Designed miniproteins, single chains, continued (2). Designs and how they scored, part 46

Each design is a single chain, and the fold is of that chain. pLDDT is the mean over its residues in the fold that is shown.

## One batch from the design tools (miniprotein)

Design m5574
Fold by ESMFold2-Fast:
Structure m5574 (fold): chain A 60 residues (1-60)
Amino acid sequence: SAERQARFEKMRLTLEAHDLIKKLSPEDQEKYRPEFVKAVMKGMEEAQAFIEELKKKLEG
């Protein structure tokens, strides 16, 4: 079903985001975890943008 495919993609993005968030300070982890959840609820493009923002934060 479409819901099953959406949950599978959401899970993959969640794992990538969680891996990135774990590299942040505990305070930043608490801040970014709910923001990622909100991004996923809005859609895949928002979730991808959030992951790219985290990568830039960790790199720069």
Scores: mean pLDDT 79

Design m5575
Fold by ESMFold2-Fast:
Structure m5575 (fold): chain A 58 residues (1-58)
Amino acid sequence: SKFEEYYAIFSKNTTPEVARALAESLTLAGYSLEEAERIAKAFPGMVAAGRAAARALG
């Protein structure tokens, strides 16, 4: 399923919990695999901010 492919894209750039949430959202929204990869590549600051927030919160 596309969920596994989305998860693989995001899990290398963020936490497992965030990667799962993103994979679920994109699966439900019907995004293509190419669109998901473009989104991930276009926002490197998003994953850095996510990691910073995770460190600050716990």
Scores: mean pLDDT 70

Design m5576
Fold by ESMFold2-Fast:
Structure m5576 (fold): chain A 87 residues (1-87)
Amino acid sequence: SFKEEVKKIAKELGASDEEINLLLAWLDRLGVKSFEDLEKLTPEDLQRVLGLSPEEAAELQERIKAAKGDLKNIVKVLLDYLRRLRE
């Protein structure tokens, strides 16, 4: 499943079980079940779920689009934001 792929990639990137669980919870709250769902995310969705500013949400959306469906790059971007928000 999409969530199992995300979990495996996050583990390969050195994410803790806590970080993986939080990442999967974010995807659930965003309604993301596939790559296509990621492409439909608005900056407003990212602000609501991740607590980002309008500027940060726009930047994250651009980074997701720049990954061009490369799930590993998208997971890496999301983990970077998750870690920054926990500092």
Scores: mean pLDDT 80

Design m5577
Fold by ESMFold2-Fast:
Structure m5577 (fold): chain A 65 residues (1-65)
Amino acid sequence: SAADVEAARNALRGAELALETGSVALARAAIHGAQEVIARSTDPEAIELARRAIEVAQEAVRRGG
């Protein structure tokens, strides 16, 4: 759905900001939001964006911790 795609895009933007700023808290929030999208969505675009958000956010956690 468009709502799931937007939620996934928001998670990805949060993950990118976390990586840029070194914020582990923002990274954890992005992972949580992306995981919720994956759990509820059947939209391939939303799932792909959410998976990308998790990858970026995990990189932010790795560099920040």
Scores: mean pLDDT 88

Design m5578
Fold by ESMFold2-Fast:
Structure m5578 (fold): chain A 83 residues (1-83)
Amino acid sequence: SEAEAAIAALKALIAEMKAALAAGKPLPLSEAIAAVLAGVGALALADYNKDLTEEQRAELRKLGEELIKLGKKNLDIVEERES
């Protein structure tokens, strides 16, 4: 399903972000922005897709919020290094 595919993709991106941040090698500006936008998209999908189960909706919100947080953390590090 669209929701299952989105959840899987978000989990993969979160894992990649966490690994990059843990290694002290933040993702480039464009990738960090894309991560924040993907998180916002997950929250929108959770709010507007009426065909989601409550479990899928809760998972999309959780993953979206986590990805926005990780993406913003990555952006802050990139800004500090490029300033």
Scores: mean pLDDT 84

Design m5579
Fold by ESMFold2-Fast:
Structure m5579 (fold): chain A 57 residues (1-57)
Amino acid sequence: LPEVVEGLRAYEEARASGDPKYQKVLEAYDKGIEAAQRGDFEAAVKYFREALELYKE
């Protein structure tokens, strides 16, 4: 999904910035990765979308 790729970019930028406001973006993205690792791709997509929405203005 394109939003998953954009979410990954947003995550990398959030990590690089070190800005506390992106804490929720990092948390949501980490939950998405954990869901994907256990094979729960439905939950992973939801978390990645949440992270992207938190990152976008």
Scores: mean pLDDT 73

Design m5580
Fold by ESMFold2-Fast:
Formats: sequence, structure tokens, C-alpha cells
Structure m5580 (fold): chain A 109 residues (1-109)
Amino acid sequence: MDELILKRAKEHGVEIDLSKLSAAERTVLAAEALARERKAVLISIVDSVIGEDREAIRKVVEETLENQKGDRVVVVADTEKNLELAEEVLKEMGKEVVERVLLPAPPAP
């Protein structure tokens, strides 16, 4: 995953110090890089208080897919339950989940 982040940074002429990024930020950047490499749509259920609500997750999925056409998806979520709900919604829509990415638990301060 770190290799994908560094590859993306190099393509944009940016030096990224991974030690200055949170584990969550690194995970999101890795998921974005992975989606680009696989020509997949990135669906992110992070940085929002969805509260494991399947209906809210479905709306996020539908809105993302309306703007970006694709049958292959990389899903990122802040909880395992949100990942499961997103994968279920995507399967119901006939989409292929090519990768599932879970954000690391928040570290102790």
C-alpha cells in the first residue's frame, strides 16, 4: 500500500513523508492509488458519521456511481460493519468489489 502512495506522489512531482501522515490518511491515499491502478471507482465511507446506516451508505454509493460510471469498485470505510453494508449494497447493484479497505482504529492520543 505505501508503494502505491509513493508512486502517486512521484507522478505528481510531490515528495510525501509517510511519517507525517496519520494511518487513516495513508490508508485513504493507498485506496485512491489502488482504484486508479485497477481503473475502479473509489467509494469512500470515511470522514462522515453514517453510523452503520445501510440507507445512508446506499445513497453515498448511488451518488458516487451517478458521477463515475464503472462496474469495478474499491470501497473504503471507517468500520468493518460499514464495509460489510457497502459490499452488500454494491453486490445488489451488480458491481464487483475488487478491494476492501478498512481504516485503522484511531490511535490513543
Scores: mean pLDDT 68

Design m5581
Fold by ESMFold2-Fast:
Structure m5581 (fold): chain A 74 residues (1-74)
Amino acid sequence: MEELERLTEEMIRLMREEGRGSRYAMRVATERSTFGQALEAAGRAQKELSEISTTELMRRGLEASREEQRRREE
C-alpha cells in the first residue's frame, strides 16, 4: 500500500506541478515499479485528478463562458 500510495502521489505531482500527461506519469511509475503497480497507481491518480480537474474545470468553464458572453455582446 505504501509503495502504491507513493506512486500515486508522484503521478499526481508530475501531472499537476509539471503539467505532464498521464502517459508520462505512468512511464515514470513503470520505471520505478512493476507495470501492474504503475497501472493501479495511474488509475487512482486519474480518479483523484479528475475530482480536482472537475472543480477547476467548472471554475474555468464559468470564467470562459462569461468572457465569451462579453465578447459576443461587443
Scores: mean pLDDT 64

Design m5582
Fold by ESMFold2-Fast:
Structure m5582 (fold): chain A 80 residues (1-80)
Amino acid sequence: HMSMEELEALLEEAIRLAEAGNVLEGAQIGDQAVAQVTTEEEAKKLLPKVEELQRLILRALNTPDARAALAKLEAIRAAE
């Protein structure tokens, strides 16, 4: 029952963390928010904030695909 306002607040927090240099935590919170999106309408409204977060992650990690890199890191962490 995550509301649009809650999803937007999570993405804003993720962006703030990424801007502060806590890029990994920001990316994790952003991914959590995106996972809660269930409709096309929600996706359209949140897209500008998701794009801003991705831009910050790409700059910090200097990779062409920061999402793929983050997913790989999460898999490594899960394997311990």
Scores: mean pLDDT 72

Design m5583
Fold by ESMFold2-Fast:
Structure m5583 (fold): chain A 69 residues (1-69)
Amino acid sequence: MERVRELGREAEEAIRAGDWEAFRRASKEYRRLVEEDPSVNPNYELTREIGEKLREIGDEIQKELEAKR
């Protein structure tokens, strides 16, 4: 679980810095980790919510960028 939490923080840092490549990398790694070892995830719903939150944040930033064009 700690690794998943660390990836979440890396994604937040990437968003804060405006580094979309780092954000995508963290999100991809997070998904791979969960898929490869779901047995270490004590709360599937919580992990899913984190994934949905990351996706929602990405969508909101994308819309904000397009609105400024």
Scores: mean pLDDT 66

Design m5584
Fold by ESMFold2-Fast:
Structure m5584 (fold): chain A 70 residues (1-70)
Amino acid sequence: SKEELEEYKKRLDKVLEESIARIRQWTAEQLAQTTDPALKASLLDVEQGVIDFLKIMKELAIKGGEKEYE
């Protein structure tokens, strides 16, 4: 149903928000322990790449949900 799809979207938003917060915390902890500038740059690139990946996965999950709940 349309209501189940909207609840699914809200759950995906919460999972994305929590996952991004966890990744940012992990990255901050690694940056605090890293002195190599190249590794710091790589950590920031990985952080952004993972966040972008999660956003794409959310969009794909929404498209899958549209097919299943309609």
Scores: mean pLDDT 86

Design m5585
Fold by ESMFold2-Fast:
Structure m5585 (fold): chain A 80 residues (1-80)
Amino acid sequence: SQEEFLRLREEFLALVAAAAEAASGLPQDIGFEAVPLSPEELRAVVAGFEALLARDGPRLPADVRARLAAVLERMRAEVD
């Protein structure tokens, strides 16, 4: 559901924010213009998070990276 997708998005962002707080070199101002409404927009959000994890994942603790990957997989399942 879209509600579950938004919950997972908040969980992903909370994990990134916690990691950024622990390591001030990580992006803290990841912005998204609007809540997605269409499946195409939801997939675009997932793609953005995949790009973030690919770019900054090596800087994250292994457990945090694994948790982010798991949340992202669940977000993708909510779109499919």
Scores: mean pLDDT 67

Design m5586
Fold by ESMFold2-Fast:
Structure m5586 (fold): chain A 105 residues (1-105)
Amino acid sequence: SMEEEEREIERLIKHLEEKAPSLLKGLNEVQKRLLAAVVLILQRNPELLDLSPREAAERVLELLKERFPELYARFSAEYSEEEIFEFIYGTVVTYQSFPEIFELP
Protein backbone atom coordinates (compact mmCIF):
# COMPACT_ATOMS: atom_id res chain seq x y z
CA SER A 1 0.00 0.00 0.00
CA MET A 2 1.00 3.68 -0.28
CA GLU A 3 1.06 3.75 3.55
CA GLU A 4 3.54 0.81 3.69
CA GLU A 5 5.78 2.47 1.05
CA GLU A 6 5.73 5.74 3.05
CA ARG A 7 6.84 3.84 6.19
CA GLU A 8 9.71 2.15 4.31
CA ILE A 9 10.81 5.54 2.92
CA GLU A 10 10.67 7.19 6.38
CA ARG A 11 12.59 4.27 7.97
CA LEU A 12 15.38 4.52 5.37
CA ILE A 13 15.63 8.33 5.77
CA LYS A 14 15.90 7.93 9.59
CA HIS A 15 18.64 5.31 9.12
CA LEU A 16 20.62 7.58 6.76
CA GLU A 17 20.23 10.59 9.10
CA GLU A 18 21.92 8.49 11.82
CA LYS A 19 24.50 6.48 9.80
CA ALA A 20 25.39 8.73 6.82
CA PRO A 21 23.99 12.26 7.40
CA SER A 22 26.42 13.69 4.79
CA LEU A 23 24.41 11.91 2.03
CA LEU A 24 21.34 13.98 3.00
CA LYS A 25 23.14 17.31 3.46
CA GLY A 26 21.55 20.08 1.39
CA LEU A 27 18.57 17.95 0.31
CA ASN A 28 15.02 19.19 0.84
CA GLU A 29 12.26 16.82 2.07
CA VAL A 30 11.08 15.91 -1.47
CA GLN A 31 14.66 15.10 -2.56
CA LYS A 32 15.22 12.95 0.58
CA ARG A 33 12.07 10.96 -0.25
CA LEU A 34 13.14 10.58 -3.90
CA LEU A 35 16.58 9.32 -2.76
CA ALA A 36 14.95 6.81 -0.38
CA ALA A 37 12.52 5.55 -3.07
CA VAL A 38 15.42 5.07 -5.54
CA VAL A 39 17.44 3.14 -2.91
CA LEU A 40 14.42 0.91 -2.11
CA ILE A 41 14.05 0.08 -5.83
CA LEU A 42 17.79 -0.74 -6.05
CA GLN A 43 17.60 -2.94 -2.91
CA ARG A 44 14.57 -4.81 -4.33
CA ASN A 45 16.26 -5.27 -7.75
CA PRO A 46 19.86 -6.42 -7.03
CA GLU A 47 20.44 -7.21 -10.76
CA LEU A 48 20.65 -3.41 -11.28
CA LEU A 49 24.10 -3.49 -9.61
CA ASP A 50 25.37 -5.38 -12.71
CA LEU A 51 24.30 -2.56 -15.07
CA SER A 52 26.16 0.66 -15.90
CA PRO A 53 25.02 3.62 -13.75
CA ARG A 54 23.14 5.13 -16.73
CA GLU A 55 21.35 1.87 -17.63
CA ALA A 56 20.47 1.30 -13.95
CA ALA A 57 19.15 4.90 -13.64
CA GLU A 58 16.97 4.45 -16.76
CA ARG A 59 15.51 1.21 -15.32
CA VAL A 60 15.02 2.83 -11.87
CA LEU A 61 13.06 5.73 -13.44
CA GLU A 62 10.71 3.23 -15.15
CA LEU A 63 10.28 1.21 -11.92
CA LEU A 64 9.64 4.44 -9.96
CA LYS A 65 6.79 5.32 -12.36
CA GLU A 66 5.37 1.75 -12.16
CA ARG A 67 5.71 0.93 -8.43
CA PHE A 68 5.50 4.43 -6.83
CA PRO A 69 3.12 6.28 -9.23
CA GLU A 70 1.69 8.61 -6.54
CA LEU A 71 5.17 9.46 -5.23
CA TYR A 72 6.45 10.03 -8.80
CA ALA A 73 3.46 12.38 -9.40
CA ARG A 74 4.54 14.50 -6.38
CA PHE A 75 8.14 14.71 -7.68
CA SER A 76 7.04 15.55 -11.25
CA ALA A 77 4.90 18.42 -9.85
CA GLU A 78 8.11 20.08 -8.52
CA TYR A 79 10.87 18.81 -10.87
CA SER A 80 11.24 18.09 -14.60
CA GLU A 81 11.80 14.48 -15.72
CA GLU A 82 15.38 15.49 -16.67
CA GLU A 83 16.05 16.88 -13.15
CA ILE A 84 14.54 13.70 -11.63
CA PHE A 85 16.73 11.53 -13.90
CA GLU A 86 19.94 13.43 -12.97
CA PHE A 87 19.09 13.01 -9.26
CA ILE A 88 18.37 9.27 -9.76
CA TYR A 89 21.68 8.90 -11.64
CA GLY A 90 23.64 10.46 -8.75
CA THR A 91 21.85 8.23 -6.21
CA VAL A 92 22.52 5.11 -8.34
CA VAL A 93 26.25 5.95 -8.58
CA THR A 94 26.41 6.39 -4.77
CA TYR A 95 24.48 3.14 -4.13
CA GLN A 96 26.60 1.06 -6.56
CA SER A 97 29.76 2.41 -4.85
CA PHE A 98 28.59 1.94 -1.22
CA PRO A 99 25.48 -0.33 -1.09
CA GLU A 100 26.19 -1.35 2.55
CA ILE A 101 25.58 2.23 3.82
CA PHE A 102 21.88 1.89 2.88
CA GLU A 103 21.40 -1.50 4.59
CA LEU A 104 18.95 -1.34 7.51
CA PRO A 105 20.12 -3.12 10.72
Scores: mean pLDDT 85

Design m5587
Fold by ESMFold2-Fast:
Structure m5587 (fold): chain A 95 residues (1-95)
Amino acid sequence: LVEASELFLKAVEYLEKAIESAKNGDVDTALENAEKALRYLEEARKLSEDVPARKIYADIAIGHAKRAIEALKNGDVETAIKHLQSAIEAARAAA
């Protein structure tokens, strides 16, 4: 399941870019990066069907990424950064 691990790490890269953009006040770029990270997390979750622990961490990461996207859409940058950080922690645990 090396392929799922690679997708989780790619998601982490985009979540980190989303945090950087959010901190710089670039909400549009933060949204683009967070949405790209969410796509990688969802793909990694599909590849994690036979690994229950990895699937649980994928679900946690997806949940936080979705909440971060919602917070960014509402202009709540502080809440978005907290959820992006939590998504990174869960995605790294899944990798």
Scores: mean pLDDT 88

Design m5588
Fold by ESMFold2-Fast:
Structure m5588 (fold): chain A 98 residues (1-98)
Amino acid sequence: ASVEEALEAIRTLKELIESGKIESKKVGDSYVLKPLGSKDEAFDLGRALLKLESSGLVKVERKGNDFILTPLDPELKANVPDTLLEFLDVLEKELEAK
């Protein structure tokens, strides 16, 4: 994905978290994301995660109805923030600097 597509994906993920449509939990060096809304919110989440994965910054795996997001960048992986929102802020800043 382009930097612009990755930034749009980050914005979509932030909106889903802030609106309470997804639940996120840090497990080790990964985030587990659970869609709480309808099938449409789950689809939007999956689409945003796929765009973010195509940037090469994260790995996305599906585990049943949940998604597992793992940082791939060694610097990001060494210092994974406690919340997904804080992680997305770090990614947004890094992408805007490129």
Scores: mean pLDDT 79

Design m5589
Fold by ESMFold2-Fast:
Structure m5589 (fold): chain A 76 residues (1-76)
Amino acid sequence: SEELAKVYFNRGVLRFKLGDYEGAIEDFTKAIELAPNSTIAFDAALFRAMAYQELNQPEEAAKDQQLAAELQEKLE
């Protein structure tokens, strides 16, 4: 459900702003799972990459940056 994906994404953004990077990653992961080929998944991958950077997990961040690049190409 894209509507449910948006709910998870919005909660993830709030958690990210509050410094709950681990909780944000869980919510962004749910958003991507619920709407994998969507603008929500693109935005969630970018935010999840930033959360991984804050947690000093650069390999995971790079994977999400690659996912976002692939989604951008598909959605153009």
Scores: mean pLDDT 90

Design m5590
Fold by ESMFold2-Fast:
Structure m5590 (fold): chain A 91 residues (1-91)
Amino acid sequence: SVEDALNSVPVEEAEEAIRRAEEDPLNPAKVTAAMLLASMSGDKKLEARAYTVAGKSYLLEGDEEKARYYFEKALKLDPENEEAKKLLEEL
């Protein structure tokens, strides 16, 4: 269906977007693209990884409240996300 097509992104495209965001976490366009493509991939671990990058982005900007929010979202999607867990514990 059209809805299925709109919600389907290759895992490889999501991984690429996340990698670009991880290399440049202060770029909001890259972080937003990573979150969007990861959510559309249907892969919860990639979505958690994208939210972890968003959390790191906010933490670098000094926004600990938003950083905590995104790390918690990442852990809800993937409770075993080591990076999100460590960063949340450091807040």
Scores: mean pLDDT 83

Design m5591
Fold by ESMFold2-Fast:
Structure m5591 (fold): chain A 58 residues (1-58)
Amino acid sequence: SAREEALKRALMEERGFSEEDATRLAREVVARSSPEADLESLVLAAQRLGQEEGIRPA
């Protein structure tokens, strides 16, 4: 989806996640989040989820 792709790009470009990890985190966070959630909130949720799952930025 467009939201998953936007979040994936933000995680890779702004936060340094690998493409594989960013793809996974973006998919999980968008599926669990409100459709009304803004991109910044989704990025913070994805970082938090990554920390919980032991996924680290490159």
Scores: mean pLDDT 81

Design m5592
Fold by ESMFold2-Fast:
Structure m5592 (fold): chain A 70 residues (1-70)
Amino acid sequence: MVISPQQAVNAANEYLKRSFPLVQINKLVFKRMEGDFYVVEAETSDNQLYQFAVDATNGVVRAKASRPIP
């Protein structure tokens, strides 16, 4: 069974809250599939864009990239 895109977004949200508890999430969206991973992007109150890869089979979140919002 594969998790839904919404479950992937929820998993990324929980990961970000645990990793950066003082940061407010302004935007959190599913962007695309890369193989068996959902790519989710978060925009945060510190003007950072975080990108996560979420495994579609088990919901395990991996931080993929972060960059300042231009």
Scores: mean pLDDT 78

Design m5593
Fold by ESMFold2-Fast:
Structure m5593 (fold): chain A 57 residues (1-57)
Amino acid sequence: EEAVDVLAKELGISRAAAEAIVKYGGLPKTVDGAKKFIETIKKMAEGGRAEARRLAA
């Protein structure tokens, strides 16, 4: 329960979407697992922003 709340808050998604990610994504049902997943998503989002900026230039 706490892991899905952390995912929902940090990613800005609904709790139901966070539950689906944990259930179907095979992620650990732990807060630490959720934090590690969030860090990975943040790195991907930053990479995407850098790529979009490069393409726009």
Scores: mean pLDDT 68

Design m5594
Fold by ESMFold2-Fast:
Structure m5594 (fold): chain A 67 residues (1-67)
Amino acid sequence: SEKEERFERLKKELQLSDEQAEEVKRILEEMVAKGASVEEIEEELRKIVPRINREHAEELYELLGTR
């Protein structure tokens, strides 16, 4: 799907391992379920991928956090 292709491109850009990519998805889904802000999501994701910035967090939220 288009969302999967966009995620794969982001994964490649951030040089994520398969394990890191799954962890990013897990954290994002958990935080969205809790009503966390994009800022809070960015901070949590940066703990596993220090290179993640606000724009990356917003794109990930769009791809995985919105219905």
Scores: mean pLDDT 79

Design m5595
Fold by ESMFold2-Fast:
Structure m5595 (fold): chain A 98 residues (1-98)
Amino acid sequence: MEVREELEKLREELLEKASQGDELAGRAAVLLGAAISLAETLEKLGEPEFAEEVLRETLELVKKYKETTDPKEKEELIKKLAELVDRAAAKVSELLAA
């Protein structure tokens, strides 16, 4: 399965859990969507390798989130996903300022 297709499927699963009252799944879904959008922007700005790394790291974090049952580990994974999104956004800002 293509990384982007797998991420879109995982986002849909997280949104379904969020609709059932899982607030952490809702936060994960929002951050996953942001990572996909930022990766697409990075690719269009001429940084396809950075975009691919963002998508790959996002996939690894979301898979670990899905596999763990520990709420504390889930929160740590959400923090790491937020840090990844911030890093991607900072790279977009750098490219647009250059």
Scores: mean pLDDT 86

Design m5596
Fold by ESMFold2-Fast:
Structure m5596 (fold): chain A 83 residues (1-83)
Amino acid sequence: SSLVQQGQQNRQLSLQNRDRLISLSQSGDTTSTGNSSVQQIDGLLSQGDRLYQSGDVQGSLRLYQQGSDLGQNSLRTFDRHLS
């Protein structure tokens, strides 16, 4: 369904943003904020996956969306510091 597709898209975006944050942290820039954001995204994805497996598709979508949003906001913060 479209909702499941949206959830998978948000999950994929969360993973892509997570990967970018890890790359930035490994470049030697301030690792603390990047590591905190990655941990939070991992927690949201784990909780979302658990809800999806239990049949709570709507709850999983909410958590995947939060993970995607957190990743985007964290990347914007890094961009501001580099600008």
Scores: mean pLDDT 77

Design m5597
Fold by ESMFold2-Fast:
Structure m5597 (fold): chain A 65 residues (1-65)
Amino acid sequence: EVERDVAEAEEILKKLGKENILKEMRQRLDDARANGSPQEVRLEAETALAIALIFEAIDKLEKER
C-alpha cells in the first residue's frame, strides 16, 4: 500500500537524519498525486521505500566496520 510504504520510508529517513532526501521524496509524491497516474504514485512510494532501505543498509554496514 502506498501509504504504508511512504510512512515506513519517512520513518527510516528521519531516523537516519536524511531530511533533505525526505523532503525531495515528499515533493515527488505530491507531484505524482496531483499530476500523475495511480501507478506513478505507487512507483514513487516504492522508490522512496527502496531508497530508505538502501540508506539504512549502508548505515548499518558503516557502523560494523
Scores: mean pLDDT 81

Design m5598
Fold by ESMFold2-Fast:
Structure m5598 (fold): chain A 86 residues (1-86)
Amino acid sequence: DVSEKMQKILEEIINKEFEELKKEPEYEKYLSLVTEEHIEKVAAYYKEALPEVELDEETLRKMATILLYDERNAPLREFLGIKLPK
């Protein structure tokens, strides 16, 4: 199933990037910037952009942290089909 394979790839990318972020001295700063609103927004965009992919709260929190870190995450965001509100 293409959807199952896509979900696994997305989860692997998210987890790998998050583990690299944990090694950064500013990790705790970016983690503290994540709000429930960010998590809900990421969840809403995934539901709209990739309705066949459902991520748990922990994975959504990791993604929110990654997206707030820096511009390096722009390709990952685009790959996931997440569009930031204008």
Scores: mean pLDDT 68

Design m5599
Fold by ESMFold2-Fast:
Structure m5599 (fold): chain A 67 residues (1-67)
Amino acid sequence: MEEIQRLRDEQRARLEQARKDLKIYVEEVAKKDKEVAEELEKSSQRVIAQHEARQEEELRRLEAEAL
């Protein structure tokens, strides 16, 4: 239980950091093209959210197996 929670927290922290790094990249793009930056931000956030959901599902499956 605790081990799975630890992994979940760690993955969440890494995904949050990735989103932050992405925001910086989008900011750089925004200096040249605001519209492109907006589209890039939306697309990238969706991809990260999907990756997060996939990881969460895998961890939940492990928890269900333990129960």
Scores: mean pLDDT 74

Design m5600
Fold by ESMFold2-Fast:
Structure m5600 (fold): chain A 77 residues (1-77)
Amino acid sequence: VTVQQAIDAIRAVVAAHPGATLLEIHGSGDRVVAVIRAPTASMKEEVLAAIRRAMEALGATLVSVSGDNLTLSFRVA
């Protein structure tokens, strides 16, 4: 799987969740980092679950989740 495929999948998930905002997304080497704002805790959980499912389907590994904004780091191979 490519970094671009992971970026496109994350963009698609955020676009499918009205009110969620993709603040930052970038890839470097085998890593993809995304920063997402969701207006409620329930939407944050829904967006995280949807991104996890999309990334698992691509074979990408979740490295970290942190912060008030959803800051996600993935490794693609």
Scores: mean pLDDT 79

Design m5601
Fold by ESMFold2-Fast:
Structure m5601 (fold): chain A 59 residues (1-59)
Amino acid sequence: SAAARERRREEALYLVLVRGLSYREAADRVGIPTATVSRWLREEAHRFDVERARRRFGE
């Protein structure tokens, strides 16, 4: 679903941008290809809401 795709994208961005995981580590944890993580970082990082992601995936 679109909601599940959005959640996976937000989690992948959180793992790389906040948790400092490598693209491969984030991809493995979320269950997506590393190339997809790379693409999402290029296309979506500028719209990433750190506060919302920390609330959703932090702790």
Scores: mean pLDDT 83

Design m5602
Fold by ESMFold2-Fast:
Structure m5602 (fold): chain A 78 residues (1-78)
Amino acid sequence: MKKETIEHEAKDGIEMADAAAEVGKKNLEKAQNALYTIAERMGKVTGSEEVKERLLKAIDENPKTAGEALKKELQELL
């Protein structure tokens, strides 16, 4: 897969994670579902189950700061 596609999707994922943080102030479950959607999409775009697993673990291990943890992992893909 082309590097430009991975970089574009990672940047979109970071923007979506920021939007999910605002939703999380009012509804944590809805915010978590948005973050899981980002992880699933990055797994498909990268073609890597390892990337998907790392993103899912970042969300699950950091329930209070899941968006920030996910953004950290997405930044490593840039």
Scores: mean pLDDT 75

Design m5603
Fold by ESMFold2-Fast:
Structure m5603 (fold): chain A 92 residues (1-92)
Amino acid sequence: SALADAILQETLEKVKNAKSIDEILDALSEGIARVDRLLAEGKLSPEDAFAAQTGLGVAQLAAAVGKVSGESVEEVKRLASKSLQNALDGKL
């Protein structure tokens, strides 16, 4: 879906440019909220939303675990970016 791909791409760019784990988490939360809103409004099919929700959710879990574990911003960016890129590539 062009809308789901646009949200994933914008979120990926925000994650890459983030300066803290909190900024990564904020970007991911915004992405999730946008997918959920478009799904609720009937602008995304459940199938198109699923890959975006999965990629964003896995990235959010990785970032939350990284924050609690004291991982570097660079490592959290790597994990979150990989999850978002896998969703964009259709490789979840």
Scores: mean pLDDT 87

Design m5604
Fold by ESMFold2-Fast:
Structure m5604 (fold): chain A 78 residues (1-78)
Amino acid sequence: MPADKLSTEKRVLARVLYLLGYSQREIAKALGVSVRAISDIIDAEGLDTLPKSEATAEIYIKAFKIPREVVEELLAKV
């Protein structure tokens, strides 16, 4: 089936958006993927055990070297 699988970049961005406090539905809409795909990423990484905060999201962004422009563009979609 077409395009329900996440690229590596979309998986990383989904984690960042979740840590910033966006809902799974909002993240799924922004990335053009299913809510289930977002839920699977969160569960696999244990992100539900982490505090939803900008500080946690910034640590994740730095660890994965995500361009700021990409994060800002996604935030504009949610």
Scores: mean pLDDT 69

Design m5605
Fold by ESMFold2-Fast:
Structure m5605 (fold): chain A 75 residues (1-75)
Amino acid sequence: KEEELYELIKEAVKTGEKNEEARQFILEHPEIVEKVAEKVIEDITKQEADSYRKKMEDFIKKLNELIKKLEEVLK
């Protein structure tokens, strides 16, 4: 059930929505929730950071290609 709670908390954080099922589970198993929440936050933070870095690199590459094309047109 720790894996089920992990997915439930991950989705709640991802969507920003309050999940009643997650709330009930927290009330019943507070010690497990803290442990799972720490792991979820760590995994999401690492995954989001990597995703943003890759998107920024792709944007810079595209921008450089557009600048090069504009320089060729301005000649």
Scores: mean pLDDT 63

Design m5606
Fold by ESMFold2-Fast:
Structure m5606 (fold): chain A 94 residues (1-94)
Amino acid sequence: DEELKRILEALEALEKGMKEAKEEIEKAGGKVTEEAREAVYKGAKEAARILGLSEEEAEAFARAAADAANNSLPEDVARRLEEAERLLEEYLAS
């Protein structure tokens, strides 16, 4: 299942980005830093590329993900990142 393999690879890219963003937020005492936003952006863009989205669609998706992180309360972002990481790990373990 090449399609399933691509989905798993995309989820791994997202998980890596979310984990890096969480680490940067924790280092900043719960603040969403530029480094945290960049981690979300890079993970989301790589996931979109793996899923076969166009460069324009991948860029739009990545920017939207980074903007969502920037415009959320630090505690809300951390909670969402933890939930996303947990769901991705559960899916990969399946």
Scores: mean pLDDT 75

Design m5607
Fold by ESMFold2-Fast:
Structure m5607 (fold): chain A 94 residues (1-94)
Amino acid sequence: MAKEKIELSEKQIEEYEGENPATVAGAYINLAEAYLEMGDYDKAVEYARKAIELARGVNPELVARAYDILAKAFEKMGKKEEAERYRQLAEEVR
């Protein structure tokens, strides 16, 4: 399941990079969620940050979802202060 989600999302990024920032941001969200599910928190953080860069000013819902992923990833890594900060940022964007 997670592997298939990664493969599909990577394909979307290749296809739509530079043409549709919202679609590419959504694909990065899917990658971040898949890596979070697999316990690869560093990659979950990396892809969530990429989604924020593309979605900022374009789609607040995707930005909020990316902040939720960052909060969960940092919580799993034991970084409670960073997790709390990203939860607050997600609520502010909503």
Scores: mean pLDDT 81

Design m5608
Fold by ESMFold2-Fast:
Structure m5608 (fold): chain A 125 residues (1-125)
Amino acid sequence: MSPEEKALELVRLVLGRLDSLEDADALLDKVLSLEGDEVALEKLQEARDMLRDFAETVSGPMKIALLADVYRLDGVIYALKGDYEKAAEYFEKAAELYEKVPSPLKKKQAEYYRHIAERLRELAK
């Protein structure tokens, strides 16, 4: 698989829904396996900026959910850079915003990203 294909697969995985704590662990393990991958960093930064710009065109719960998605991407970006403390901070910010969305699915996303943040804080020690 080319570096470009690996980067696009990671972007798709990061933008996907988590359905379990096992999915959250698998996502984190995949992100950690790509630490220092410059192509993955570039593609995630592009996706993050696109979502941020889209969030400015909407309002209410949809804007909150999109801003949570932006912080989720920031968490992955900092994890790829090896800054696990900052990565954990952004995943916690994403979880806080998902909790404000009136959706049971978004509340579950908050639990999964808090779990990822806890694992990253353990790795930072």
Scores: mean pLDDT 85

Design m5609
Fold by ESMFold2-Fast:
Structure m5609 (fold): chain A 77 residues (1-77)
Amino acid sequence: SVADLIAKLRAEFARALEYIRTLPVEEARRVLELLIEQLGRRIDTIRATLGDSPEARALIALLEEQRAELERELAEL
């Protein structure tokens, strides 16, 4: 289900963020920039391919939330 996918993505994001926080600042910056770019591309792909379903909107909202969190982490380095 979409709820199960969202839960999985939240758990994977939390683990990735924990890992990034262990990195030296220069490496953390590079990884954050890459992930922000990748999330942006994923959001664009979902919008282009899955249409305007409630499920697509929920997934996009999660990815936008996660991108904003990564942007905050990058700004705090």
Scores: mean pLDDT 87

